# Ledger of designs, part 31: designed miniproteins, single chains, continued (2)

Each design is a single chain, and the fold is of that chain. pLDDT is the mean over its residues in the fold that is shown.

## One batch from the design tools (miniprotein)

Design m5120
Fold by ESMFold2-Fast:
Structure m5120 (fold): chain A 91 residues (1-91)
Amino acid sequence: AALEAARERGREAALTLSRGEVAARIVGLTLLALFDEDPERSKEAVAELAGIAEGLEDEELRAETRRLLALLAEKSEDPEVSALARAAAEA
């Protein structure tokens, strides 16, 4: 439920926010996913990033978001966060 809600927030953000606003959100979510000590918050951040990647029409920002998801998959110490990020990067 929380992860689906986060993913939907990401899709909505990609459709409603300006390019600058969505880019700032991508950076913030990536930092939260990478450095937050709470794995549930990291999972929600990854789910929102996945939603942003799904909703983005900007191919360049979409590619960068997928690259960041791939980085999170590689660098996350939590196997569930890593798995979610990997699935989102390959989508």
Scores: mean pLDDT 84

Design m5121
Fold by ESMFold2-Fast:
Structure m5121 (fold): chain A 55 residues (1-55)
Amino acid sequence: SESEESLKKAIEEKDPSVTLKVTAETEEEKQQILEDAKSLNSEVKVEIEKGPSDL
């Protein structure tokens, strides 16, 4: 998708106006996503929706 490709490019170019919205089913997945995003671009904003259960 065009929007997805634009998002990836913005992350690589350290564009702080871009926010990743991701849903994670577990806290471990949430932490992994955050770590990966920060590894690629430490300034990227990441919004992670908590999984369907609070445990």
Scores: mean pLDDT 62

Design m5122
Fold by ESMFold2-Fast:
Structure m5122 (fold): chain A 67 residues (1-67)
Amino acid sequence: SMEEENLAEFLADSAEFLARARAGEYSREELERAVALLRGLLARPDLPEHLREPLRATLAELEALLG
């Protein structure tokens, strides 16, 4: 579906996003919005199981950057 395709693109982009976040290229507000988005995605009961571990890992990295 288009939603699953968008999630796959988001996951592909998440590695680049994390690299840029670790380089300090995002504001605290932008990182907090990304955390909120990831928490929302992980709360969805219809989220494919194979996406849960990658999204959880991305969330943990972003939360570590925020302190």
Scores: mean pLDDT 76

Design m5123
Fold by ESMFold2-Fast:
Parts: structure tokens; sequence; C-alpha cells
Structure m5123 (fold): chain A 77 residues (1-77)
């Protein structure tokens, strides 16, 4: 199998890092009152988190980030 397992191993932590960054950006935009931008970054964070889960990221880390996303989402709606 060509690189698939190696790609998944490398991809999981990178996707988690991207999700964390997007969540932080979403929180920043909420604080600035830019809810539309916050919603866009939060949606991107959900997508990266889903990809990280599929790539085999730690379920505890996924649960932590999912909870953080839900907390930010409550500030928007």
Amino acid sequence: MEGLLADLAAEAPRLVENARELIKQAKDYVEKGEKNKAARYLTAAYLYLAMAQMAGADPEVIAELRKEIDEVDKLLE
C-alpha cells in the first residue's frame, strides 16, 4: 500500500492543529462581534475535526475539541 498509512499518521496531528487554530480564530471573531466570520471559521473547524477523526486522531482530543466548538456555537446562536 503506497503511503496511505504514513499519510494518515502524519495527517491526524496536523488536522487536529488546524482545528484548534480555527476554533481560536472563531473565538476571536466572536469577541470582535463578527459573528458571520466566526461561523465560517467554526464550520471549517468542524470539517477539520471530522477529517482528524477519520484519520485516527485520539478520541479524547476529538471530544475536547468538539466540546469547545459547541461552546463557541452557543455564543453565535
Scores: mean pLDDT 79

Design m5124
Fold by ESMFold2-Fast:
Structure m5124 (fold): chain A 60 residues (1-60)
Amino acid sequence: SVADARKDLAQAEKLLAEGDYAGALTAASHARRLAEESGDEELKKRAEELIRQARAGAAG
């Protein structure tokens, strides 16, 4: 659901702030899937941005 996608996005943002890039990637990936299932392109784009940031952080 959209509400679950938003919760996963919030969790991903928190994990990114804490430097937990693996956790952030997992949460953002779940949010992307939920956004895609709901057809919410804005949430999907936001989740993809968080995935990009998590991958960049993990790579250094």
Scores: mean pLDDT 85

Design m5125
Fold by ESMFold2-Fast:
Structure m5125 (fold): chain A 88 residues (1-88)
Amino acid sequence: MELEQRVTSLLTATGILLVAHANPYASEEERKLAGEAVVELVEELMELASEDPELLKEYGKLAKKLVEKQMVDEEVKKRALELIEEGL
């Protein structure tokens, strides 16, 4: 339960940062920092979820859908998706 709560919190934070990354009113620097933070959160989420194969499969797929739908920067998107694919 604590593990699932931590993984859920990381997924939620990932979604918030994806909104910040896609914000057209933010500076290029702010959007880039938000994109890089998504990569860091995805890496932490995949590492933490790796303790439970069912959580890894479920939350890895959710993270993949969020990144595929909302990540605007193609290079950052590729890095995040590679982290998810390697963990699955």
Scores: mean pLDDT 84

Design m5126
Fold by ESMFold2-Fast:
Structure m5126 (fold): chain A 68 residues (1-68)
Amino acid sequence: MEEKLKEIEELLKKAGEYYKKGDLESALRQLEEALRVAEELVKEHPDDELARTLKMLIEQEIKKLKEE
């Protein structure tokens, strides 16, 4: 669990850095990768509130970025 949480954190950090540079395509790719890892985490720990919350937040950020 901790390894996947760290991977999600690193991907979200990279997405934020790309977003600040105006590279929305690269930011989106990092968010989509983070979502994939979060989906795996939810499958492994379906009753874990943190895993479900992370997935939800990543999905919200992807929606916002795609609607801009």
Scores: mean pLDDT 81

Design m5127
Fold by ESMFold2-Fast:
Formats: sequence, structure tokens, C-alpha cells
Structure m5127 (fold): chain A 74 residues (1-74)
Amino acid sequence: GAMAEEERYIDEVAERAKQAAETSGVMTPEAGYYLARAAVYSRLGRDDEAAEWFKKAKEADPSLVYGGRYAPPP
């Protein structure tokens, strides 16, 4: 698989989370996008990128904690 295919998958998941956050009002679309992206990177074993995107999610919504809404899986 090409890096482009992996990024497409990650972007699709993150865009769905962003749209869900925007339409439901559960959290900011930015936080939803970053948090979903972090979760996908974590599942792919890309822990450094996962941590970076999770940090961005917390910066976009400082109330985010592990186990909160849209928290990455353990």
C-alpha cells in the first residue's frame, strides 16, 4: 500500500469525525478531526504521530481527557 492510501484512509476517518462533531455539537470540529486522526495513527502503530495529533486535539478543546468524548482507544 502506498503512503497516499494510508493518508486517504486517515483523512476519511478524521473528516467523518469532524462532520459528526460539527452536526452534533458534541465538541469543536477541529478537536474531532484531530482526535480521530490521533486514534487512527495509534491503530496503525504510528505512536509518535498519534501523540502529536492528540496534543492538537487537546489544544483545540482543553477539556479533552482520556476517556472523554471521542477519546482515543486504549
Scores: mean pLDDT 69

Design m5128
Fold by ESMFold2-Fast:
Structure m5128 (fold): chain A 57 residues (1-57)
Amino acid sequence: MEISLDEEEQKEILKLKAELDAGKITGEEFIERALKLLLEKGKLTEKEVEDLLKERK
């Protein structure tokens, strides 16, 4: 994949992954927060985030 995450984006995703692995958040919360981060960075549109969340629902 040509899309590369910057160091801050990777760190935030790894934090969420660690919280998921520790059972502090659900898989759905992990996906939602990760998709929100990608949306804020302009890598996904709001529609793409909604479509992905709808499939996870």
Scores: mean pLDDT 71

Design m5129
Fold by ESMFold2-Fast:
Structure m5129 (fold): chain A 65 residues (1-65)
Amino acid sequence: MSEEEFEEEVELALLVMQAAIAKLSGDYKTAAEYYRKAAELAERMGRPDLAEFYRKQAEILEKKA
């Protein structure tokens, strides 16, 4: 991977981890926000299927907030 691709993969992992932690603690608004950020980054990385997955996770969590 290029340096840029590596940095994006690390950022994506951190966003998803933050979303998971927020979800486990019942902070659905914060979890949805992190999943939306992860979806936007995944789309910029050329991974539309992954972006769609995180977008749907955010929608589910927004309904619980």
Scores: mean pLDDT 82

Design m5130
Fold by ESMFold2-Fast:
Structure m5130 (fold): chain A 86 residues (1-86)
Amino acid sequence: SSAVQAVALAVAAALLLMAAGLEPEEERDELVKAAVENARRAAELAPTKEEAIELLEFVAKAARKSLDKELAEKAVEELEKLKEEV
């Protein structure tokens, strides 16, 4: 169940990043923060450190694909910090 919840949170994070890419600048920052928080929770619930890293890399890839360069770099930086905590 925790493994399924981890995947669901990582997918939710990716969807929030896609939504952030479509929103006005003022709303984008809050969606990115929500995505990073869902990614953190996904990593915490992952059964193994390897799976936690894979989920964080999945979310980082979504950020790079969905966001403009500057915002993607900020989101990826926060996700890389989470990878170091795993």
Scores: mean pLDDT 85

Design m5131
Fold by ESMFold2-Fast:
Structure m5131 (fold): chain A 55 residues (1-55)
Amino acid sequence: SPLDELVDRAVAELAGATPEQRKAIFLRLAKELHDLGFSNEEISRAAARVAARVA
């Protein structure tokens, strides 16, 4: 699904990212999911999934 693909991409991008880069990556993920029509609750859950999977 588009949501799973964006979550997987965000997890990959967060590997080795600085705190400033991490914030930008999460903001971009939220914007892209919003642009695809996902709800604020779905976006929050996606961000939580990314945070849980960060290496």
Scores: mean pLDDT 84

Design m5132
Fold by ESMFold2-Fast:
Structure m5132 (fold): chain A 55 residues (1-55)
Amino acid sequence: SMEEEKRERLIKLLEKNVEDFKKYLEQHPDAPPEFQERVKKAIEGLEKEIEILKK
């Protein structure tokens, strides 16, 4: 269904965003600690959303 296709595309997009954020932190170890913490929390939130969508 269109809803299943939309969900699959959303999961793929969110997984890509998580990967990109993780690469960003790896490539910018000099970023301010508070900024790194915010990005890590964003990654955690996205990973939880992906898990819910994969049900």
Scores: mean pLDDT 86

Design m5133
Fold by ESMFold2-Fast:
Structure m5133 (fold): chain A 71 residues (1-71)
Amino acid sequence: SLKKFQEAMKKVRDSESPEEVREKAPEVKEALEEVRKAFEEGKATEPEIRIAASLQGLSVEETDRVVEAYK
């Protein structure tokens, strides 16, 4: 779920060393796959879509198009 993605990103951000960040990378990758599936299923809420899109490097305009598609 998108919540798992946000939690994984928080763990990476709260890591104290580069080694800890690398250890958390598999969790981030797994969470990104869950976000992709949530988008395909239309289960993600607007704030969750915006956060995920921003983290994947989408522009504001591209993010707006994704949000409108899932309303």
Scores: mean pLDDT 61

Design m5134
Fold by ESMFold2-Fast:
Structure m5134 (fold): chain A 64 residues (1-64)
Amino acid sequence: SAAEEEAVRVLMELTGASEEVARRAVELLKQGNGSGAGALLITRGGASAEQAERAVREAARLLE
């Protein structure tokens, strides 16, 4: 969906994560697993905790 594509873009812009990592994070957010999405962005996206928290919040808002 357009909302999912925008969420992927936001995650990539805020964290520097690859498209593959950002898409996996969006799937976790769709499952209600915000903590899992944040952990993925930190461990595989190279995001700081602060970047991951902000990115997850912004992406989750788009998916509501």
Scores: mean pLDDT 87

Design m5135
Fold by ESMFold2-Fast:
Structure m5135 (fold): chain A 101 residues (1-101)
Amino acid sequence: SLEEFVEELKLLIDKTVEALAPYLSPEAREKVLAVAEETKEKIDTSSMEERLVLAVEFAQRVLEIMEAAKASPEALAHARRLASELLIYSNALLSQYKEEQ
């Protein structure tokens, strides 16, 4: 259902933030949390196609925040892996939802 898709996409964003939290400075963590909340709010009011764009933009903004915060090479590598996983899972969820309609 649309509700299940939206809830699962928001959960994926929250899981990404949780997995990155140990690698973030307090300032970077606050910025990432703000971007996650903004993204989840936009997902509620967006079209299905726009929701994938929002997931991509979220991943890009998180990487930019971490690079600006001068995160370690290990932290940045971990963030890029999680960003790739978020995009793969978000695309899989959208494909499943479209097949169920």
Scores: mean pLDDT 80

Design m5136
Fold by ESMFold2-Fast:
Structure m5136 (fold): chain A 62 residues (1-62)
Amino acid sequence: DELVKKGKELRNQGMEAYHSGDTKKAAELFAQAATLYKEAYEKNPDWEGAHTMAAFSELLAE
């Protein structure tokens, strides 16, 4: 999962920026990571991740 790997890289970079006090850069990196995770879940038919999380969010919305 190239998108998931890229998302993890961006999340890690965001954490590093956050710990260094660069909160603006951290927010941008976290937003980019979130976008990649969303694309990965939309593209990946793997119910272990995407479908399980969708089912949980739908159950909680009730």
Scores: mean pLDDT 65

Design m5137
Fold by ESMFold2-Fast:
Structure m5137 (fold): chain A 59 residues (1-59)
Amino acid sequence: VDELVKQAKEALKAGNYEEAIRLAQEALALDPSNREAAGILAEAHEKLGDEAALAAMDA
């Protein structure tokens, strides 16, 4: 679980938000009470939501 959380955090820092979401979801599947994984998932979704909103405004 800790390894998945660390990899999700690294993906988030690298801007790989889709990868961060996948890794955080896997961590939560193994430990649903992991608050750090839940936080990473929420932040990655917010970052992707911001990108989608900006793309829609520029389209």
Scores: mean pLDDT 74

Design m5138
Fold by ESMFold2-Fast:
Structure m5138 (fold): chain A 61 residues (1-61)
Amino acid sequence: SVEERAEEVLKRLDAAIAATTSPTVKAHLEQVKEFIEKNKDNPEALERLTEVAERLLASLA
């Protein structure tokens, strides 16, 4: 489900936030995390934000 995918992405965001040494990257990751948490009751927004977070995490690899 979108909710399960969002929970996995939140775990990955937490790991990336802990690992990053860049204040700018950390701020972006934290902002995306907040948007996902605020939109857990909106499946359409949650799906879009989860996709954005996945692409952002991929760009850091």
Scores: mean pLDDT 83

Design m5139
Fold by ESMFold2-Fast:
Structure m5139 (fold): chain A 81 residues (1-81)
Amino acid sequence: SADELKERAIEGGERMAEGLGEEAAKADPKNAEKLREEIRRIAEEGIRRARAQESPEEADRVLSEAVGEILKLKKEAEEKA
């Protein structure tokens, strides 16, 4: 079902955000807590927006945008190390 596909996408996004947050924190230990909090905020907002979408495709797009923002933060953390 569409709701099941949407739920699976959201669960996948949550797991990915958690993993990326830990990797970013390891790359920049001085800012670890701030990075985890910022990544969590982006993930929560992305999930909220994804749940508001009517289609699984639109939900996936919103989640992909959030993941892109998190990947950018991880890259910036790695570059500072």
Scores: mean pLDDT 82

Design m5140
Fold by ESMFold2-Fast:
Structure m5140 (fold): chain A 75 residues (1-75)
Amino acid sequence: MEEEKRLEEARRLGAELARRGAGAEAAAVEKELIAEKRYDELMAFIEGYVEAALPRAVEAAIERGKLRRQLEELK
């Protein structure tokens, strides 16, 4: 259970930093986990970060695609 709690905490931290847009802080956490050889927690952290960050990036990409499509339809 302790291992699961650590991985869950790392994932939660990654998601929180992604939602706050704290890229520099996230990079510092990654370096610390690598230095301490906590690779399982590093992977969970990255997964949490991507899960929170990726939907926003995907939404932005979809909106850009819609605008480009509308411009093409007008031509």
Scores: mean pLDDT 74

Design m5141
Fold by ESMFold2-Fast:
Structure m5141 (fold): chain A 59 residues (1-59)
Amino acid sequence: MDEERARATLARLVAEHGVLELTEEELREAMRAAGVSPATIDRTLREFREGRELSARFA
């Protein structure tokens, strides 16, 4: 469903761009194009931001 679609989109973009180089805008647009609900987009962007901050801190 929506969460699975959002995770698949995130995983694909992270694989193509790298987690530190992928922008929140690129992820938002890709999820919107994939038909992910606004609530799931907001949640996924928050999780992505947290994950990226952790990756940047330890890199």
Scores: mean pLDDT 73

Design m5142
Fold by ESMFold2-Fast:
Structure m5142 (fold): chain A 95 residues (1-95)
Amino acid sequence: SRRELIAKAVGYRILGIGHELDGDYVGAAEAYREAAELLASLGEYEEAGKEYEKAAEALEPVDPEKAAEYYRKAAEYYEKAGDAERAAEMRKKAA
């Protein structure tokens, strides 16, 4: 159900925060990416963009190339949400 998928996405967001607190930035990024894909599957494009942005921010100091890929994904979802300003900001960070 939609509620079960939203609850699962929230669970991944909490997991991502936990990984960041432990200094596991790769684990944090994977958890945020899983939350983003669940939210995207529900048409929650603005929220999916925010979760990819968090994944990119977590990876930026340890894997800047993969962070750039996730910033591009955040831009795609912000654009689908009609948030052209945030999409442009994410594309700038991916450069």
Scores: mean pLDDT 90

Design m5143
Fold by ESMFold2-Fast:
Structure m5143 (fold): chain A 70 residues (1-70)
Amino acid sequence: SEEVVRFLDARGVTEEELRRMLDVGIKALTPEEQEEFRKRYEQAKTREDLARLYSEVLEKIREKGKELAK
């Protein structure tokens, strides 16, 4: 979401920090999703691309949380 991107910008999160956050977030996904997001991660050339990718990873984690709820 745009809110996640704005939060990262406001916090002054660097590209290197964002890459570390993505490594942790991607590991929380299924093996199939991990492969897909890892490919996108390698294709990401800008900090903006990484921030967008991180937002998508958070959405996937949120979906998993809802699936685990009764």
Scores: mean pLDDT 77

Design m5144
Fold by ESMFold2-Fast:
Structure m5144 (fold): chain A 80 residues (1-80)
Amino acid sequence: MTKETLELLEEAQRHEKLGEEFEKQGDYAKAAQHYRLASEALRKAADLMAPIDPETSEALYERARELDEKARELEEKAKE
């Protein structure tokens, strides 16, 4: 695993934790923003992993999709 891939995975983990924290506080708009940023970092990491470890890459893409869906739900809650 490259240093760049590790940094992207760490970035994704930090944003996911921040998303969870803001969601617990009822700040759905900020929570959604952080889940979107985590998804972006995971997709970039997945792109880098694809030629090295396609199985891990696919798992990262799946997590990114789940975070995008979560962000969408929170964006709808933020409108209320």
Scores: mean pLDDT 87

Design m5146
Fold by ESMFold2-Fast:
Structure m5146 (fold): chain A 92 residues (1-92)
Amino acid sequence: SAEDIELVEKRFGEKLKEADKLIQEAAEAYKEGKYEEAIELLEKAKELAEEIKEEVEKDESLPEELREKLIESLEKVIESLEKKIEEAKKKK
């Protein structure tokens, strides 16, 4: 719902935006062959996603269904980042 989107954006929007920026910077570094830099940026993005997940899990004011959906989405992001880190390590 629109109200759920507003809640997510207001509480987690800045951290989500920072994570997205790190992922974009990691993709650019990877494209340039800077695999060590890409790994560092991806690991920072992963730590931030894990922090957001922990905050969501502890936020009792969020509707339960919204909390579950956010946790599932964050788990998928974390898994994707782990795979990208592994790929970058293989190129190093």
Scores: mean pLDDT 85

Design m5147
Fold by ESMFold2-Fast:
Structure m5147 (fold): chain A 66 residues (1-66)
Amino acid sequence: SSMEEQIKKLEEKAKEARELSERYRKLGEELRKRGDLLGSIKYYATSGVYEILASSYEIGAKSLRK
């Protein structure tokens, strides 16, 4: 693949991971409101993992842009 194609794929993967992070954050908040604190913490942790993954893809894309 061209460098441009690689950058676009990384940007798309970053976007997907950001969307998953937000989804899990909202699920965690919903469980917190219902008093399920342990379930809430689990979803917040999952949201954080996707946030780190998204940042990794974003850094990768930037590294390919000179």
Scores: mean pLDDT 88

Design m5149
Fold by ESMFold2-Fast:
Structure m5149 (fold): chain A 60 residues (1-60)
Amino acid sequence: SITLTVRGLDEEGARRAAEWVNRHFPDSTAEARGGEVVVTSTGDVRSAIGAALAALGEGL
């Protein structure tokens, strides 16, 4: 598994980002922790990075 942390979001942004990842990335699980989103992927590095970037974009 690959774990990436997205930082720099507010609490609401992190929540939206985590919900988006959990909905759209079936190989990934995301948890909102304050202003951070922890993304864990069972896929490859490309999949993990894609999910993390989607989280950043959605949370901003």
Scores: mean pLDDT 81

Design m5150
Fold by ESMFold2-Fast:
Structure m5150 (fold): chain A 56 residues (1-56)
Amino acid sequence: SGVGSLVAKKDLGLSEEQLELAKRMVEAGASAAEIAEALGISVRQASGLKKALSLD
């Protein structure tokens, strides 16, 4: 990356603290299912969030 890529947290209904948790889980190699369980969201939403947070 190197450009301003924005992910609207409000689209997922997540707080900043939940986004920080998701980011740390992604950095730790957590699966979408683990992130979904931790945040109380669907696996599909967690997969999308994981992909957005796992920038190249």
Scores: mean pLDDT 70

Design m5151
Fold by ESMFold2-Fast:
Structure m5151 (fold): chain A 58 residues (1-58)
Amino acid sequence: GPYALRAAAAGGAGAAASAAGAEKVGDTQMFINALRGAEAGDDEGGARAGAAGARKSS
């Protein structure tokens, strides 16, 4: 049903982002370090980074 579709969409987006991150491991280790640095900047949950990223990425 629509509930399952919504859950799948949210989970799919998260899984896709995770997979993309993993891909970078094979490309350049420095890119992984940069991702870690960005995430570490908002260790409390990444709410600010996530919100800013969502608006900028849109």
Scores: mean pLDDT 50

Design m5152
Fold by ESMFold2-Fast:
Structure m5152 (fold): chain A 60 residues (1-60)
Amino acid sequence: SAEELERQIERVERVERELPNFSPVQRRVALADLERLKASTDDPRLLAKVDRVIAALRAA
């Protein structure tokens, strides 16, 4: 649903905002969560945001 998609986008954007404050363990957990989300969706807007945040998490 559109509502569910917006909720997932907001969740990814929240991770992006909080990322600079993550511990190494929180970074690892967030990365795993986003990889699972990426595997479960075909929405191009959500995929673009997920890929960007995954790249940021991997950059340290």
Scores: mean pLDDT 85

Design m5153
Fold by ESMFold2-Fast:
Structure m5153 (fold): chain A 82 residues (1-82)
Amino acid sequence: SMEERRRRLAEFLVKHTGLSPEEAERLAQGLVDYIESKGGRLTEEERRRVAAALANYLTQKGVPPDKARELAEEAVRLAEGE
C-alpha cells in the first residue's frame, strides 16, 4: 500500500540520514505521492531527475554527496515499491 511504502521509506531515511522523523515522513509522503501520480513507476529520465533532486536535498542536510546519491537512488526504488 502507499501508506506502508511511505512508512518504510521514512524509516529508511531516519536510519541512514540525520533527518528528523517528521522531515523523513514529509519527504517520504511527497515522493510516494509523486510516483503514484505517475502511475506508480517513473521513466528512466524521471527517476534520474527525482534521485538528483533528493540527493541535492540530502547534501544540504549534511549527508556527504556520494552517500546522498546512493541513498537517493535507493529511496526512489523503495518509493516505487518494485
Scores: mean pLDDT 85

Design m5154
Fold by ESMFold2-Fast:
Structure m5154 (fold): chain A 75 residues (1-75)
Amino acid sequence: MSLEEAYRLGYLAGLSGALNGIPVERIEAVVETHAREKGWSEEQIEAAVKGARDGALEARGLPRDDVEARVAALS
């Protein structure tokens, strides 16, 4: 898995988590735990957590329909 792929997976989790009203800190913690359990490298974990934070924060500034469209496009 590339760092770009790890970031993208985190970003998708961030968007989806924010869409479901999950706090950014909780999304980051869940993404980190899941990535560690799957045996991802520290660099891949860092990329995924950054993606999750970026996705969750961007989702808060967007209409719900736009967030749903991004989730669909990335899935």
Scores: mean pLDDT 85

Design m5155
Fold by ESMFold2-Fast:
Structure m5155 (fold): chain A 66 residues (1-66)
Amino acid sequence: MAERVAENLKAAGWKDGSKLYVTGHGSQAGVDAAKATLEEAFRILEKEGIAKNVTIEGEVVPAPPA
């Protein structure tokens, strides 16, 4: 999964120095999982010499009322 995310980031033309926000609705566990996957993907990109100095922040956005 992290390898696929890293591949998608390369295909999207992502550049180093970017600040990334992980935003999830209603679930802290979901935000934490997404953040962990992105951190692993960026470790892969850093090892390939593509990513540097990336900031990843996670935040839970309140779900709209049902």
Scores: mean pLDDT 67

Design m5156
Fold by ESMFold2-Fast:
Structure m5156 (fold): chain A 74 residues (1-74)
Amino acid sequence: MVDFDEGVAAILLAVGNLLLSKGDYEGAVETYEKAITLATGDLLREAYRNLAIAYEKLGQTEKAEEWRKKADEA
């Protein structure tokens, strides 16, 4: 089983995904940034990928590219 912090990271990732789907890209970024402080492995990679998508939606292309590279390296 995942530890408690990883479980919280999974919940934060799900909340971030919900915000992203509702068009709250700024809220999604903030939530994913919290998720990456607790996530490891596959959850961390998913959080990086979704954070890149959220930044891309905000027009912050340089930040989106940085997070996408982190996801591919993790």
Scores: mean pLDDT 80

Design m5157
Fold by ESMFold2-Fast:
Parts: sequence; C-alpha cells; structure tokens
Structure m5157 (fold): chain A 70 residues (1-70)
Amino acid sequence: SDFQDVLEASELFRKGLEAYEKGEYKKAVEYFVKGFRLIGREELAKKLEELYKKGEYKKAVELALKVLRG
C-alpha cells in the first residue's frame, strides 16, 4: 500500500510539473495537493490549499517545487 501510494504520488508530481510548464498553475496545485496527501504530507497539502483558495496558484506551485527539490 505505502509503496503504491509513493508511486501514485510520483505520477501526480510529474503531472503537476507538466501543468506548471504549460502555465496551468491552478491544475498544477491540484496535482501537488493530491500527491503530498498520498505520502502523508497533510500539513503541506493544507498550506497549498490555503494558497489555492486565495487564488495564489503560482505561489503555491513555487512552494511545492521548493519542497520537492529539498
């Protein structure tokens, strides 16, 4: 189960990056939120959702990418 969740999160993060490259920031955030939830990063997912509700899609994506890069 845990390994499958990690694989699904990896695919969601890849789709989020593709959406980001296309300028689809809102869609990118939706993918990143789902991915972070699958790997148990609930606090981060909620922070991204807070930015999403405020329309701060690009800022949310930048935060997600910073976390993914370390």
Scores: mean pLDDT 88

Design m5158
Fold by ESMFold2-Fast:
Structure m5158 (fold): chain A 65 residues (1-65)
Amino acid sequence: SLRLEEAEALIRMAASVLGAKVEIKLSGDEIEVTIEHEDKEKAEELKRLILKAAKNMGVKVKVHF
């Protein structure tokens, strides 16, 4: 799905800007994201950005640390 690919690209860009490492798995109609960052507050910030973007795009997302 183009929408899932766009969401993945946006997640990777946001992670790069915040200096986080992410693992992304696409599964059917949903995205699973695992976030790794030394700063827990920045990890939480990235999670909030991902969830907001997913809601706006109508994409199902699961976020793990």
Scores: mean pLDDT 83

